# Designed miniproteins, single chains, continued (3): the designs that were tried, part 1

Every score and structure here is a prediction.

Each design is a single chain, and the fold is of that chain. pLDDT is the mean over its residues in the fold that is shown.

## One batch from the design tools (miniprotein)

Design m8001
Fold by ESMFold2-Fast:
Parts: sequence; C-alpha cells; structure tokens
Structure m8001 (fold): chain A 72 residues (1-72)
Amino acid sequence: GKAELIARIEALAKEAEALGLREAARQLYDGKKAVEAGDTVAAFRYLGAAGGILRAAGHEELAERADELAKA
C-alpha cells in the first residue's frame, strides 16, 4: 500500500545518504513527497531520476530498487 511504498522509498533514501549520494537521496525524498501528495507523475519522475543517478554512480542494485519503486 501507500505506507509501505513510502517506507521503502525512505529506506533507499537513507542508504543513498549513507553512501554520500546527496542528489540521489534528494530525488528519493522528493519522490516520497510526491507519493504522499498523490502526484503519480512527479513520483515517477523523481524515482526514475534517482535510479539513473544511482546507476551512473555504480550502484546497480540500488538503482534497480528505485526502478521497482517507480513502477508502483
């Protein structure tokens, strides 16, 4: 549900922060806010952007998690 999706985005954002990936974490937090607001288009955009940043940084597994969240 929505609460589970929000919790999963927050967990990934904290992992990105711990790795020093501030831009990826920012996109994930913006995506969380979009989900909370019911803005599915903005949520998809922010979560997709986070996935791209994570992939470019060499964190493929985290990028796949962001991509999966964007599909919800």
Scores: mean pLDDT 83

Design m8002
Fold by ESMFold2-Fast:
Structure m8002 (fold): chain A 73 residues (1-73)
Amino acid sequence: AKENVSISIKLLARHLERQGADKDIVDKLYEASKLSDVEKAIEETAEALRKGGVSDKMVDAFVKSLKAMAEAL
């Protein structure tokens, strides 16, 4: 479950990189995926997505999914 959160964030970063997203946002997502603190990784991911122009509604939905994945330990 903890590994699944890290993998999901890393896959999101790769997807956004392929779509030509801002390098700063992509780099921040890769950095978040390396954090050992899952809650911190999720919060850093949310902040990066908001800075990248993703709506609060979509960010909140994604955060909820990652938290559910972390709880399924």
Scores: mean pLDDT 79

Design m8003
Fold by ESMFold2-Fast:
Structure m8003 (fold): chain A 88 residues (1-88)
Amino acid sequence: SLEEKLDKLVKELNPLLQENIEYGILAAFTLIALAISLKVAEKNGDEKLREHALSLAIQAFEALKKGDLETAENLIRQLIRETDELAK
């Protein structure tokens, strides 16, 4: 499942997140935006939103794992913007 893939990535990245402040901040923003999107998806029964938000978060963490901060920041920014639009 997407949740299992995300959990595995977070666990694999945990040492890097603890040692690097920038990675830690990016991971925190990703998880907060994801949590909000998942809450909205659950409330509305929106499976497409759930899968999309998880996919963006997974891609962001995969970019962090590769050291691609630019790609990670762009994906996180997209997730945050889409989460903000859900509040309208």
Scores: mean pLDDT 83

Design m8004
Fold by ESMFold2-Fast:
Structure m8004 (fold): chain A 78 residues (1-78)
Amino acid sequence: LTEEQEKEILLALILILIGVEKITARNSKDPEVRKLDEETIKRLEELAKQAEKANTLSEVQKIFDEAVKLVRERDEKL
């Protein structure tokens, strides 16, 4: 894989994480959980925008790690 292809794959994975969080939020019956999910989605969407603008694979990898950390932090609060 080229670095450009690896960046595209990592961005696609962030978009998949956003999709999963949206499904979880839509199916949540608890308003507090839904609010937390909505906040997580907004932060993930901002990270996806940063990944699109990133010039190096290393930058995209750091952004992806932050996206995974956000999802874990959300899970820990539930």
Scores: mean pLDDT 82

Design m8005
Fold by ESMFold2-Fast:
Structure m8005 (fold): chain A 75 residues (1-75)
Amino acid sequence: MEEEFAKRLKEEADKAGITVEEYAKRLQERSNKLREEAEKLLAEHPDDPVAQRRAASLIGEANRLDLEAEYLKKA
């Protein structure tokens, strides 16, 4: 499983014309932005179920990007 993710991510980096290291960095930066957006939504709208659902979705996406970046580092 980890090997398959690493291969796919390397293919994406190659298609984008960037290094694997730079691609992993972009994934981490995107993950950080999604987490900041989710935290801001929860802070500004703590009792809003719509904001809570959106924040959960953003956190889920950020977790996926972090996992992909970690697989790239191991490869």
Scores: mean pLDDT 78

Design m8006
Fold by ESMFold2-Fast:
Structure m8006 (fold): chain A 95 residues (1-95)
Amino acid sequence: MEAERRAEELLRNAERLVEGLLKEKKISEEEAEELLELAREIAERIREEKLDEDEVARLASKLMERLAELRGEIDEADREEIAKALAEYEKEKAA
């Protein structure tokens, strides 16, 4: 997959999850904006191919931890989607 497509997939998955939480009133609008800013930052670095692998991993980990905390409940589908996007990035890095 091209870096641009991976970035779009990651951002889209994060947006879906955040919007779902916001619609169900499980998070505040301020929290939603914070999560989306983090997702956009990760996506931009992936897209531009000017990323430090350690930095991207750190940002992705923060996003995942924050999403898990705010959900209060684990939705396997949402977790799988984000994990899949991250795994695709790691797979290309290893190749």
Scores: mean pLDDT 65

Design m8007
Fold by ESMFold2-Fast:
Formats: structure tokens, C-alpha cells, sequence
Structure m8007 (fold): chain A 92 residues (1-92)
């Protein structure tokens, strides 16, 4: 039980760091507009997942709600990480 909450907390914190990195990349000159739009969309998905995860942790949600938030958080993390990776390749 505690392991699910710990995993979700770690996922939320990791997502917050990825969102911060993605937001910093949006400030870098030389990114194509289509890539900026992709990064902005990934940030939006990440922020929604962070909110859902924090709500699940705060409200004493059942194990199924915690598992859903963890899965959604992981998927959002992959989307943000992929956008960051693509941006770094374009900038190099």
C-alpha cells in the first residue's frame, strides 16, 4: 500500500522536473514552431498528470485510483521526455 504512494510521489516529482526542463527548452532560440507546439502539448499533458497524481495522494484515494494515476503519470513522463530528446537533437 505505502509502496504505491511512494511510487506515485516519485513519479509526480520526476514529472515536475521534466516539465521544468521542457519549459526551459521553449526559451531557447532556434526551435522550429511545430516542435515548440509539440513541447507545449507535452507540458500540458504532464501538468494534468501532476495534478491528478497530487489529488490522488492528497485525498486518500483507493488503490485503483493510485494505480491509474501512476500509469497516467508514467505515460505523460514518456511524452515529455521524448519531446525534450527531440528538441535537444534539433538544437545540436
Amino acid sequence: MELLRESLRATVESLKELIKEAEELLKVPGLPEDLKELIKKAIELGKKAVKAGEDALRNGSDPETLRRALLDGGAAGMAVASAISLAKKVLS
Scores: mean pLDDT 85

Design m8008
Fold by ESMFold2-Fast:
Structure m8008 (fold): chain A 79 residues (1-79)
Amino acid sequence: MEELQRFREELQKEAEEYIKKYGESEETEERLVIRTAVRFLSRREGVDPAEIRRSLTDEEIIERALEYLRELREELAAK
């Protein structure tokens, strides 16, 4: 029920903390997105974050995380 909302809230909070700590830049945005995606995939698939980073490219990590979020959004919309 609240999974998509909690993920968005967590992403927003991590974005604010990360920008506050490392500043605003293109690299900061990319690192934040990848970090959040790795964490999400690690929880969803039960795989260690280091293994995800080793097995997938940054682009593949982002694409896979977005696909799961799209599926979750569609499931929640079917209420």
Scores: mean pLDDT 67

Design m8009
Fold by ESMFold2-Fast:
Structure m8009 (fold): chain A 53 residues (1-53)
Amino acid sequence: DLRKQAQYLIDKFGLSATVEEVLKGFDYDGDGKLDEAEMKHFNEVLSNVKPLT
């Protein structure tokens, strides 16, 4: 799900970044997995980009 959201964001806004780079920005554990707090932060950042409407 997070990879799909990151890829969608990249494609939608034409970002010069990979899915891995986006996810690394929210990987506070550094173990390659996102916990609930990291997912909340990711969703909050995602909501700060312009909506699809």
Scores: mean pLDDT 61

Design m8010
Fold by ESMFold2-Fast:
Structure m8010 (fold): chain A 58 residues (1-58)
Amino acid sequence: MKEEGEEHFKKGVEDSIRGDYKGAAEHFKLAAELFRKSGDSRAPIVELAARHNARKAA
């Protein structure tokens, strides 16, 4: 579970760098949900990253 959140976060960063903002938003959203469930303090900032990438994809 915790490692899954970190993997989705990494994929979100990679997608964002490649300009795949839709893919990045989806991965950051999943990472934020997994971090929130595990009590990881990164959840709020990753949720913000998901929202920013979703807006760029629109």
Scores: mean pLDDT 81

Design m8011
Fold by ESMFold2-Fast:
Structure m8011 (fold): chain A 77 residues (1-77)
Amino acid sequence: MMPPSDTELERRLLERYREFYESMSDEERKKALEASKDPLVETSGNLIVIGLETSGVEVSEEDREAIFAVLGYEKIK
């Protein structure tokens, strides 16, 4: 009878970004990180990070890199 907390849902979202990033090859990560320099990807990534942090999820530099890389990859795919 506990509704899933917003923090739990956001942690699951972050975990999916981590899993996808970990599944990428080194070449795909390199291309994705280059694509993440796009202002639209940077804006979207920052909004996701803010959403996670405001929900009580701590975002590390590695987590931030994973989010930006996934968004960059989706842009070039």
Scores: mean pLDDT 78

Design m8012
Fold by ESMFold2-Fast:
Structure m8012 (fold): chain A 111 residues (1-111)
Amino acid sequence: LPPPVLDKGFAKAVLSLTDEQRERVVDRATDRLVALGAPESKREEIRQLVREAVDHLIEAAKAYLNGDYEKAAEHVRRAMEAIRKASELAGVDPETAALAFGRALVEEIES
């Protein structure tokens, strides 16, 4: 997966998400991944991996805004790894899973 490019605007937008908005990103991304062909029995496992990706992205945004680019990159890598694991459970390629996650995130940022 190409690494998501963190810029200051995107990092601020991610960090501004409320707990309720973060939950909507998790739910929307999980629903999209399940709709792509994942068994319903894997929904909760996929949901936990998506939550892990959101949590790491929040920590990456915090580190980036503090000028700790190495820590930001580590958290982005952890978020990407969680999405890759979710893609394996969903039976889709990692790029498809990353796009589903990214769309859910952008939808909440733009709302």
Scores: mean pLDDT 84

Design m8013
Fold by ESMFold2-Fast:
Structure m8013 (fold): chain A 74 residues (1-74)
Amino acid sequence: SLEEQLAELRAQIGGKSAEERLALLKQNPAFALEAQVLEAQRAGAPIDEILELIAQAENIPLEEVRREYEAAKL
């Protein structure tokens, strides 16, 4: 999963500076989607766009992401 890939990357960068950690995250195409999600959230992008990015990053159906969001919203 993306979460497991992130955990592996964090293990590799455990001794690196903050700038080096950011560079490593941006270099990996799989982690680029997570960076895009965080950037979109910070920029105040529409929720539908954020949910689409999350679906791509987690490799799960958009419908499931929307279902989870609505459940958490309640």
Scores: mean pLDDT 66

Design m8014
Fold by ESMFold2-Fast:
Structure m8014 (fold): chain A 59 residues (1-59)
Amino acid sequence: PGKIIKIKVKKGDNLETILEKVNGPLAHSVPWVELVKKLNNLEDPYKIKEGDIIYVPVL
C-alpha cells in the first residue's frame, strides 16, 4: 500500500501480466489500469515494449 516499484518489461510481457504479477487479478480493474497509465504517462496501457521501465503502485 502506497509503495511504487519499478518493473523492467521483459520479452512477451504486457501491462496486464506485469500488474497481475505485482497485485494479482484485481490489478486488471479499470481504475487500477488508469492509475498506472497516468503514473507512467501511457497513451495505451497495453502497448509497452521490452526494456521499458513501468512504475507500479503496490496495493
Scores: mean pLDDT 70

Design m8015
Fold by ESMFold2-Fast:
Structure m8015 (fold): chain A 83 residues (1-83)
Amino acid sequence: MKVKLILTKKDGSVVEIVLPEEATVEEVAKKISEATGVDAKELEEYLRSQGIGEKAASVLLLSLAGEYLLKKGVIKDYKILYI
């Protein structure tokens, strides 16, 4: 099973990120950085500060990242779906 993150940016544009059920912090940070322009190292450090080690369930990583992006005002909204 795969996990999809749907991000709505402040300009109304939509970006989709697809991950396997488990992903590394580095992979998630890289993909979100590419999609949003947020620094990959900054996001990786945030995720690790939340108690995540090398890898975790993608839903957890994407939820934490989505909340972080909302807090920073990078996105308007996010959704997470199993596909």
Scores: mean pLDDT 83

Design m8016
Fold by ESMFold2-Fast:
Structure m8016 (fold): chain A 83 residues (1-83)
Amino acid sequence: LGEFHDLVSRAVRAARAGDVDEALKYLEEAAELAEKLGVPEAAKLFREAIEEVRRLKERGASPEEIARTVAFYSGKALNALQG
């Protein structure tokens, strides 16, 4: 769980800084880690975060909106990993 919290924190900080590609990299690493640990529900939520972040980037969404989206989906994924 600690490694997921680290990846999520890095993704949110990157998104707030406007570094969307770095945020996507950390979300991809989190999705792959969840798949390796056999938690497909968490992997799905991280991949949904990736899809939404890419969509927001295409429409020119603010760093704040992208960071909130990362935090929202990642929060759900972290809950799936615990429950």
Scores: mean pLDDT 85

Design m8017
Fold by ESMFold2-Fast:
Structure m8017 (fold): chain A 72 residues (1-72)
Amino acid sequence: DPEAARKAVEESVRTLRELAEQAEKDGHPEVAEKARRYAELIREVGEKTNDPEKVIALHRAALAELERLRAE
């Protein structure tokens, strides 16, 4: 479903952008950079697959990794 995938990408990219801005303010520029790279990857996966489930799964994996990095 291309429309559902597009909406999932938009929501995920927005969340990751906000996370990147917050990480920079908190003094974690490496976390911010990774969040932006995940946003780019999510856009690419969404466009190539048109699969909202793959976008959602990648988004959840990204959040889990970014949370672990922030804890260090």
Scores: mean pLDDT 83

Design m8018
Fold by ESMFold2-Fast:
Structure m8018 (fold): chain A 65 residues (1-65)
Amino acid sequence: LKLLDRVQKIIDKVKAMGSGTYVSDVISMSEVTELKKAIPVLLPNAKFSFEPVDYGGRFRLVITL
């Protein structure tokens, strides 16, 4: 529930932006997995990638509309 809420907030923020590039705060592997499923369905025109942070197992989402 908490992880899904964070994923939903990211999606809502990106939708509200409408255009440009959004970079998330550090997210977990579980949030990465959910975003990989959600973004192609909810934001089909978005380009996205995940950047690993120093220790691995943590990532930042970079998404462009």
Scores: mean pLDDT 77

Design m8019
Fold by ESMFold2-Fast:
Structure m8019 (fold): chain A 62 residues (1-62)
Amino acid sequence: SMEEFEEYFNLLLEIAKEKAPLLSEEEKEQVVKDATEEIKEKFPDLPEEKIEEAEEKLKKAL
């Protein structure tokens, strides 16, 4: 559901922000890719626009 996605994504975003200072640029790029793929796998019914929004938010957080 959208609510489950929002809860999951908020937690993921906080973890990403905590780890960001410890990561290289290459590792940050990999984290965005891995997280985006995990979102697609966990929430297959999520609209493409929401997946794109999540990816952009992760890029900004990292």
Scores: mean pLDDT 82

Design m8020
Fold by ESMFold2-Fast:
Structure m8020 (fold): chain A 78 residues (1-78)
Amino acid sequence: LSQEEEDEVRLALLEIKYAIAKKTAKSPNPQDKEDAIKMLKEVLKELEELRKTASPSLQPVIDELIEDAKKLIEEVEK
């Protein structure tokens, strides 16, 4: 894979992980909420690292997902 293709795949995997974390955060189980926060923080860290090296075409999607992840963490933590 080229670097750009690797970045696209990495972003897609982070989008999937974010979707799973978002669904888990809506669970009535307190343990699931803790797991979701942990997953969201990991996704956020990986997105911020990807942002530094990703092509300009991917930057807007990465920035939007970072913002969404930050807001969701705040909401779930209260």
Scores: mean pLDDT 83

Design m8021
Fold by ESMFold2-Fast:
Structure m8021 (fold): chain A 93 residues (1-93)
Amino acid sequence: MKEKQEKIRNFLANLPDLRKIKDPEELKKIVEEFTEFIKENFDAMSDDQLLVLTRILLALLKFHPEVKEIVQETLDFFYENSKNPEVQRLAKE
């Protein structure tokens, strides 16, 4: 599982500034790839990593209505599958 944790750390460190993406279709594709990576690696993610990702998803939901459906599905996934009360609280928003 060390390799999975390294992949998660590298993913978080190299997250694109999604606010700078002007094309809605490019943003949707990046968010789809982002959420797919999260779902595939969810079991290996720490609570701190999930909290960071939840906050990023909430920011996307607030500023990018074009990805609302994908982001909401991922937040619902966090709410249902996370045992961390803070992740659940933020995901419910």
Scores: mean pLDDT 73

Design m8022
Fold by ESMFold2-Fast:
Structure m8022 (fold): chain A 113 residues (1-113)
Amino acid sequence: MIEELIKAAEELKERLRKLLPSLDASGQELAEEAIELLEKAIELAKKNEPEAVRLAARAAALANRVALYSKDKELAKLTLELAEEAIRVAEEFGDEEGKERAEQVKKAAEKLL
């Protein structure tokens, strides 16, 4: 389960890196912050730390804003996948607040699809 969160975070990070040169200044700033948060979330997830869920949800929220600005449906889909894995891992950790944050990101991503 934590491995699926790591995989979703890595896939989202790679898509953001590929889009980065094509984004305007605001989009680049959001994408760079999302990439940094994803790298931290992956590091914490490998240590089985609950904070990984909250960082993943924050990164996904920023990536969802990039998807909105770039109209990139594939990025929105990857954001949805990460949000779904974050909800699952939050439930395993008993992190009710982390789950609620991830559920809000899921709803935002679904609106872009």
Scores: mean pLDDT 87

Design m8023
Fold by ESMFold2-Fast:
Structure m8023 (fold): chain A 91 residues (1-91)
Amino acid sequence: KEEELIKKIKEEIEKKREELIEGMLNAKPGEVAGTLKLEDKEENAKLTITLEKNERGVFSYTIESEGVTDEQLKEANKLINKIIEEVEKIK
């Protein structure tokens, strides 16, 4: 079950990868760059990731979760950080 939700997190982030990159590239300092929402109705799990560009042009994110394990959160953190690193290399 935990592996299945990790797989869904990976798939959802990859599917939204282009939208997140576009949002980050178009965001001005101090703006929300993008939001990713994942809900697994079978597992009663919810995950919302909000990406922000701070006043110095540095990206940060917050994760709000319900019914998600620490391991699943760790995987989401790794994937989002990879996307941020790629955008920072483009800018």
Scores: mean pLDDT 77

Design m8024
Fold by ESMFold2-Fast:
Structure m8024 (fold): chain A 74 residues (1-74)
Amino acid sequence: VEDAVRQASQLFVDTLEKDGASVEEAKQRATDVLVAAGVPEDKAQQIGDLLAKSFNAPSVEQSLQYVQQLRDLI
C-alpha cells in the first residue's frame, strides 16, 4: 500500500509538471493506479482527494496537514 501511494504521488506530480494536465486529471490517474494496485476504490479516491488538496493548499502548513491525513489512511 505505501509503495502504491508513493507511485500514485509521483504520477500525480509527473502528470502536472511533465504533461501539463489539470489537477483533476492528475487525481484521476493517481486514483486509477491505486485501484490497479489493489487499494479499495473508496480509499483510493480519498487518497486522490488529499493529494489534490495538498497541491492546491493556500499554505505549506495546510498542505502538510493534508499529507498527514493521507498518511493516516495507509
Scores: mean pLDDT 75

Design m8025
Fold by ESMFold2-Fast:
Structure m8025 (fold): chain A 67 residues (1-67)
Amino acid sequence: SRQEEGKEKRKKLVEELAEQVPEEVRKELLKLKDESLDKIFEVLAKHLSEEEMTEVFKKVLEKYPGK
């Protein structure tokens, strides 16, 4: 179903975000692959500045535009 596809896309997004961040942040993000995007963003905001978080998210969204 589309809901299952949404989870898979979210998981791919988290994996790409994890590749763009330092190892410690990456490990924490990978623990949250099954959690909501809000928790993922909280982890990013905790470890990255707003500017760094925006850059990382922008790169991931350009690679995975959501299809």
Scores: mean pLDDT 69

Design m8026
Fold by ESMFold2-Fast:
Structure m8026 (fold): chain A 55 residues (1-55)
Amino acid sequence: SAAAAEAQRRRAVLELSIKISEEAMKNLKENGTKEPLISGKDANAQLAAVRAELG
């Protein structure tokens, strides 16, 4: 069983989502765009993974 490792991964993914959101806010402030500094596709993929893990 990898339950403990899985819980740790879920926490890390949540922390990454917060970082992505902060980068998106920074990009909005500097460039006036809603897309994050990283590719919007990459950001959406990570958010989709978080939603899948959390339900």
Scores: mean pLDDT 67

Design m8027
Fold by ESMFold2-Fast:
Structure m8027 (fold): chain A 89 residues (1-89)
Amino acid sequence: MELEREILAGVAELAASTIVTSYPGIDSYLERLRAQGASDAQIEAIREAEKKAVELAKEALRLLEEGGDPEKAYELVRKALKIIADARA
């Protein structure tokens, strides 16, 4: 249905935009973790996960801008959020 497709696209766009917009703040977060005793390996693992999540979020935004499948964009966003959650656990 058109309305359901619009809602799904809106949710995916909001979540993907939030991931991309939050990424510039990651350096401050990682510096704080390092000051609190996080290892270089832990910092690098989080950095790599966040980078991968941003790549997926940008792909979701590209699909939506090109009039692609909102369900596929939503799955990319779900995968990005899971990567972030797993790395920060």
Scores: mean pLDDT 80

Design m8028
Fold by ESMFold2-Fast:
Structure m8028 (fold): chain A 86 residues (1-86)
Amino acid sequence: AMEAILAELRRNRPAIEEAAATATGGLGEQARFALLYAELLERDPALAAELLARLDARMRELAGDLEARRALVRELTAELEALLAA
């Protein structure tokens, strides 16, 4: 599963990088998260799996609340940035 996710991220990396650089709002936020997540997945697959599981669980809880879901993506993006900087 994690290897399949990493392969998908690698395959689509140019499109994700373009979206992270040029898109605003939710698409740009998701693209930036995906790039940071891919880096964590290569460095620490176990921690990446835990973070993805937390994201999935919280996204299910916030179904129908678009602003809360966007806030969660921003929160986890900040957590990823802190983890990768350490």
Scores: mean pLDDT 75

Design m8029
Fold by ESMFold2-Fast:
Structure m8029 (fold): chain A 95 residues (1-95)
Amino acid sequence: MNAELLAQARAARDALLARVGRAEIEAQAAKAEAIKAALYADEAAGVTYSEEERKAIQAELEKYEPAVLIMVADRHAGTPEGELALLELLRLLRA
């Protein structure tokens, strides 16, 4: 079972929170959610993005991904979704 990997993932999350601070993690996650909401609204309005624009947006979202994964893990604590978020966070931090 993934108990050892989950323990490592929680330790990595706690280390990042100690280094960056929870308020900054929450701010970064909020920025990612605002970008996603704007993309959804633009798609609903029929806005078409170029390949270059899509790559730039994806790079910005990837920059905030660790913060988003921490917030997902907190929101879904004790669920498979929360555990997957922690494991993905560990993968990104090891890359």
Scores: mean pLDDT 81

Design m8030
Fold by ESMFold2-Fast:
Structure m8030 (fold): chain A 80 residues (1-80)
Amino acid sequence: MTVKVKAIDGSIVEVEVKDSDTVKEFVEKVLEAAYGIKLTLTDSDKVFVNGIEVDLNTTVKELLERVDPNKPLEIKIETA
């Protein structure tokens, strides 16, 4: 499925994901698509979607059940 994400610069990027992908994998795909950065997230990193902290092991399917699918997602990463 395709998920829309609002990058820090206000641009919207579309990322192809699977229901079984983790939030970790999803965010790594967003970073590559939006910024060209191949970054691996670690257990010390925190991810916030629309201002709510999300476990890196949460599936994309579970994440999308909690958000409005018609709105681009806002993602914030806090590194250790």
Scores: mean pLDDT 78

Design m8031
Fold by ESMFold2-Fast:
Structure m8031 (fold): chain A 80 residues (1-80)
Amino acid sequence: SRAEASEIAARTAAHLARLADRFEALGAPRLAALAREAAARAAELARTGDLEALLRLAAEAEEELRRLYEEEREALLAAA
């Protein structure tokens, strides 16, 4: 239901916000920024209860995380 989708989105937003704080503590500012952006989007989806948009956000965040991980890996290898 829409109410269940809103609850899932709200829990997802809270989880991503905590993850962002952890990435910041680890010194990974780009990963922290990605997690914060995803948390803000999930919080907005919690207001609307749009399950389709939540699923698209999850797929988009997964793709962005993969790309950012590859970029950071390449930068770290180049610095070594």
Scores: mean pLDDT 75

Design m8032
Fold by ESMFold2-Fast:
Structure m8032 (fold): chain A 93 residues (1-93)
Amino acid sequence: MEHIKKSAEHKLKALKEGYEVTSPGRGKSTKEASEHLNLAIYHLSKALKEIGITDGETMRNRIMSFINLQTEEEIKKFEKELKELYKKKKEKL
């Protein structure tokens, strides 16, 4: 659960930093935005493993979809979906 929360938190920080230094929305990444995105990917990778996604193709597809999220609403929806998968995995253990 903590890795899911941290991945969403760092992705939101990366998005906000990008919006501050370029055109609104999806401008060029700053060093700080890139560092937050790297931390978001790190925590997402750990979260995916915790929910039982160990297949490299599925993991890569999930990470790429996550990187392409460009709104706070989409990031929050992604976090909610991962939390539900985490709960289902815990119930099956």
Scores: mean pLDDT 73

Design m8033
Fold by ESMFold2-Fast:
Structure m8033 (fold): chain A 86 residues (1-86)
Amino acid sequence: SPEIRATALVMGALAALLDGDVEAAKEYVRQLIEIAKEHPELKPDVVLAARLAVELGHYDVAEFIRKEAEKAGLKDTAEEVKKILE
């Protein structure tokens, strides 16, 4: 299901961030954003990934999430991530 896949991608991003593997985390986030474009109910999972990145000190990854969400047309999601970075 899209919900299970989104959860797996958030957990994958978290594991990658804990390992300091920024490129793997970005790849999980790209896949998560593509799913959220088709399933708007999963937009909160994109915001959760950004919160986890910030809590782990990966501000560059949170900014990447904001920009990728904006490029994908998820304007409300990008604005929520921007507020997390403030």
Scores: mean pLDDT 89

Design m8034
Fold by ESMFold2-Fast:
Structure m8034 (fold): chain A 86 residues (1-86)
Amino acid sequence: DIEKQLKENKQKLEEAKKKLEEAEKTVLSTTPAKSVEDALKKATERVKAGDLGAQSVVDMLEKPKKEIEENTKKIKELEEKLKKLK
């Protein structure tokens, strides 16, 4: 049970990392930004200026980062539980 959950969370972590890499490539190839951070800052400023279309760039970069953090935390919790049960 815990071993199955650990496997699933590891798969989700890998998928989230791939999504982030694709998002970073897309942003860098479609914008004149010097870095992913620069692109995110500019998109955030555009959203504040009323360009709601720029929110898609913010979401594209922020959502995978949150998924990576969540799955990394869950993996650590599951590994500790597995050690306690074995």
Scores: mean pLDDT 77

Design m8035
Fold by ESMFold2-Fast:
Structure m8035 (fold): chain A 94 residues (1-94)
Amino acid sequence: GEKKELNLTEEAGKETVKLKKGDVLTITANENSIVKITVLEGEVRVISERNGVTNFDEVLKKGESKEVLLDKGETIEIEALTDSVVEIEYKKPE
């Protein structure tokens, strides 16, 4: 699979990413951010680490979503378990 990167550089945004089975998307927060991941098609594994410890490791199926608070410099990895389409929405914490 391909490795893809998304750096959250804007105050808020919305991206749709197409992934083939085995692709990994790494999302990196340049500032403290709330990130919502929604699976539009397929199935993905979402992994987040905080201070070197796994914060969560979950499988999301079509129609499911996960909201994650990322501190500046933290990452989320999204691995496509099938050919998948994911929507990534991000904004600053309130």
Scores: mean pLDDT 82

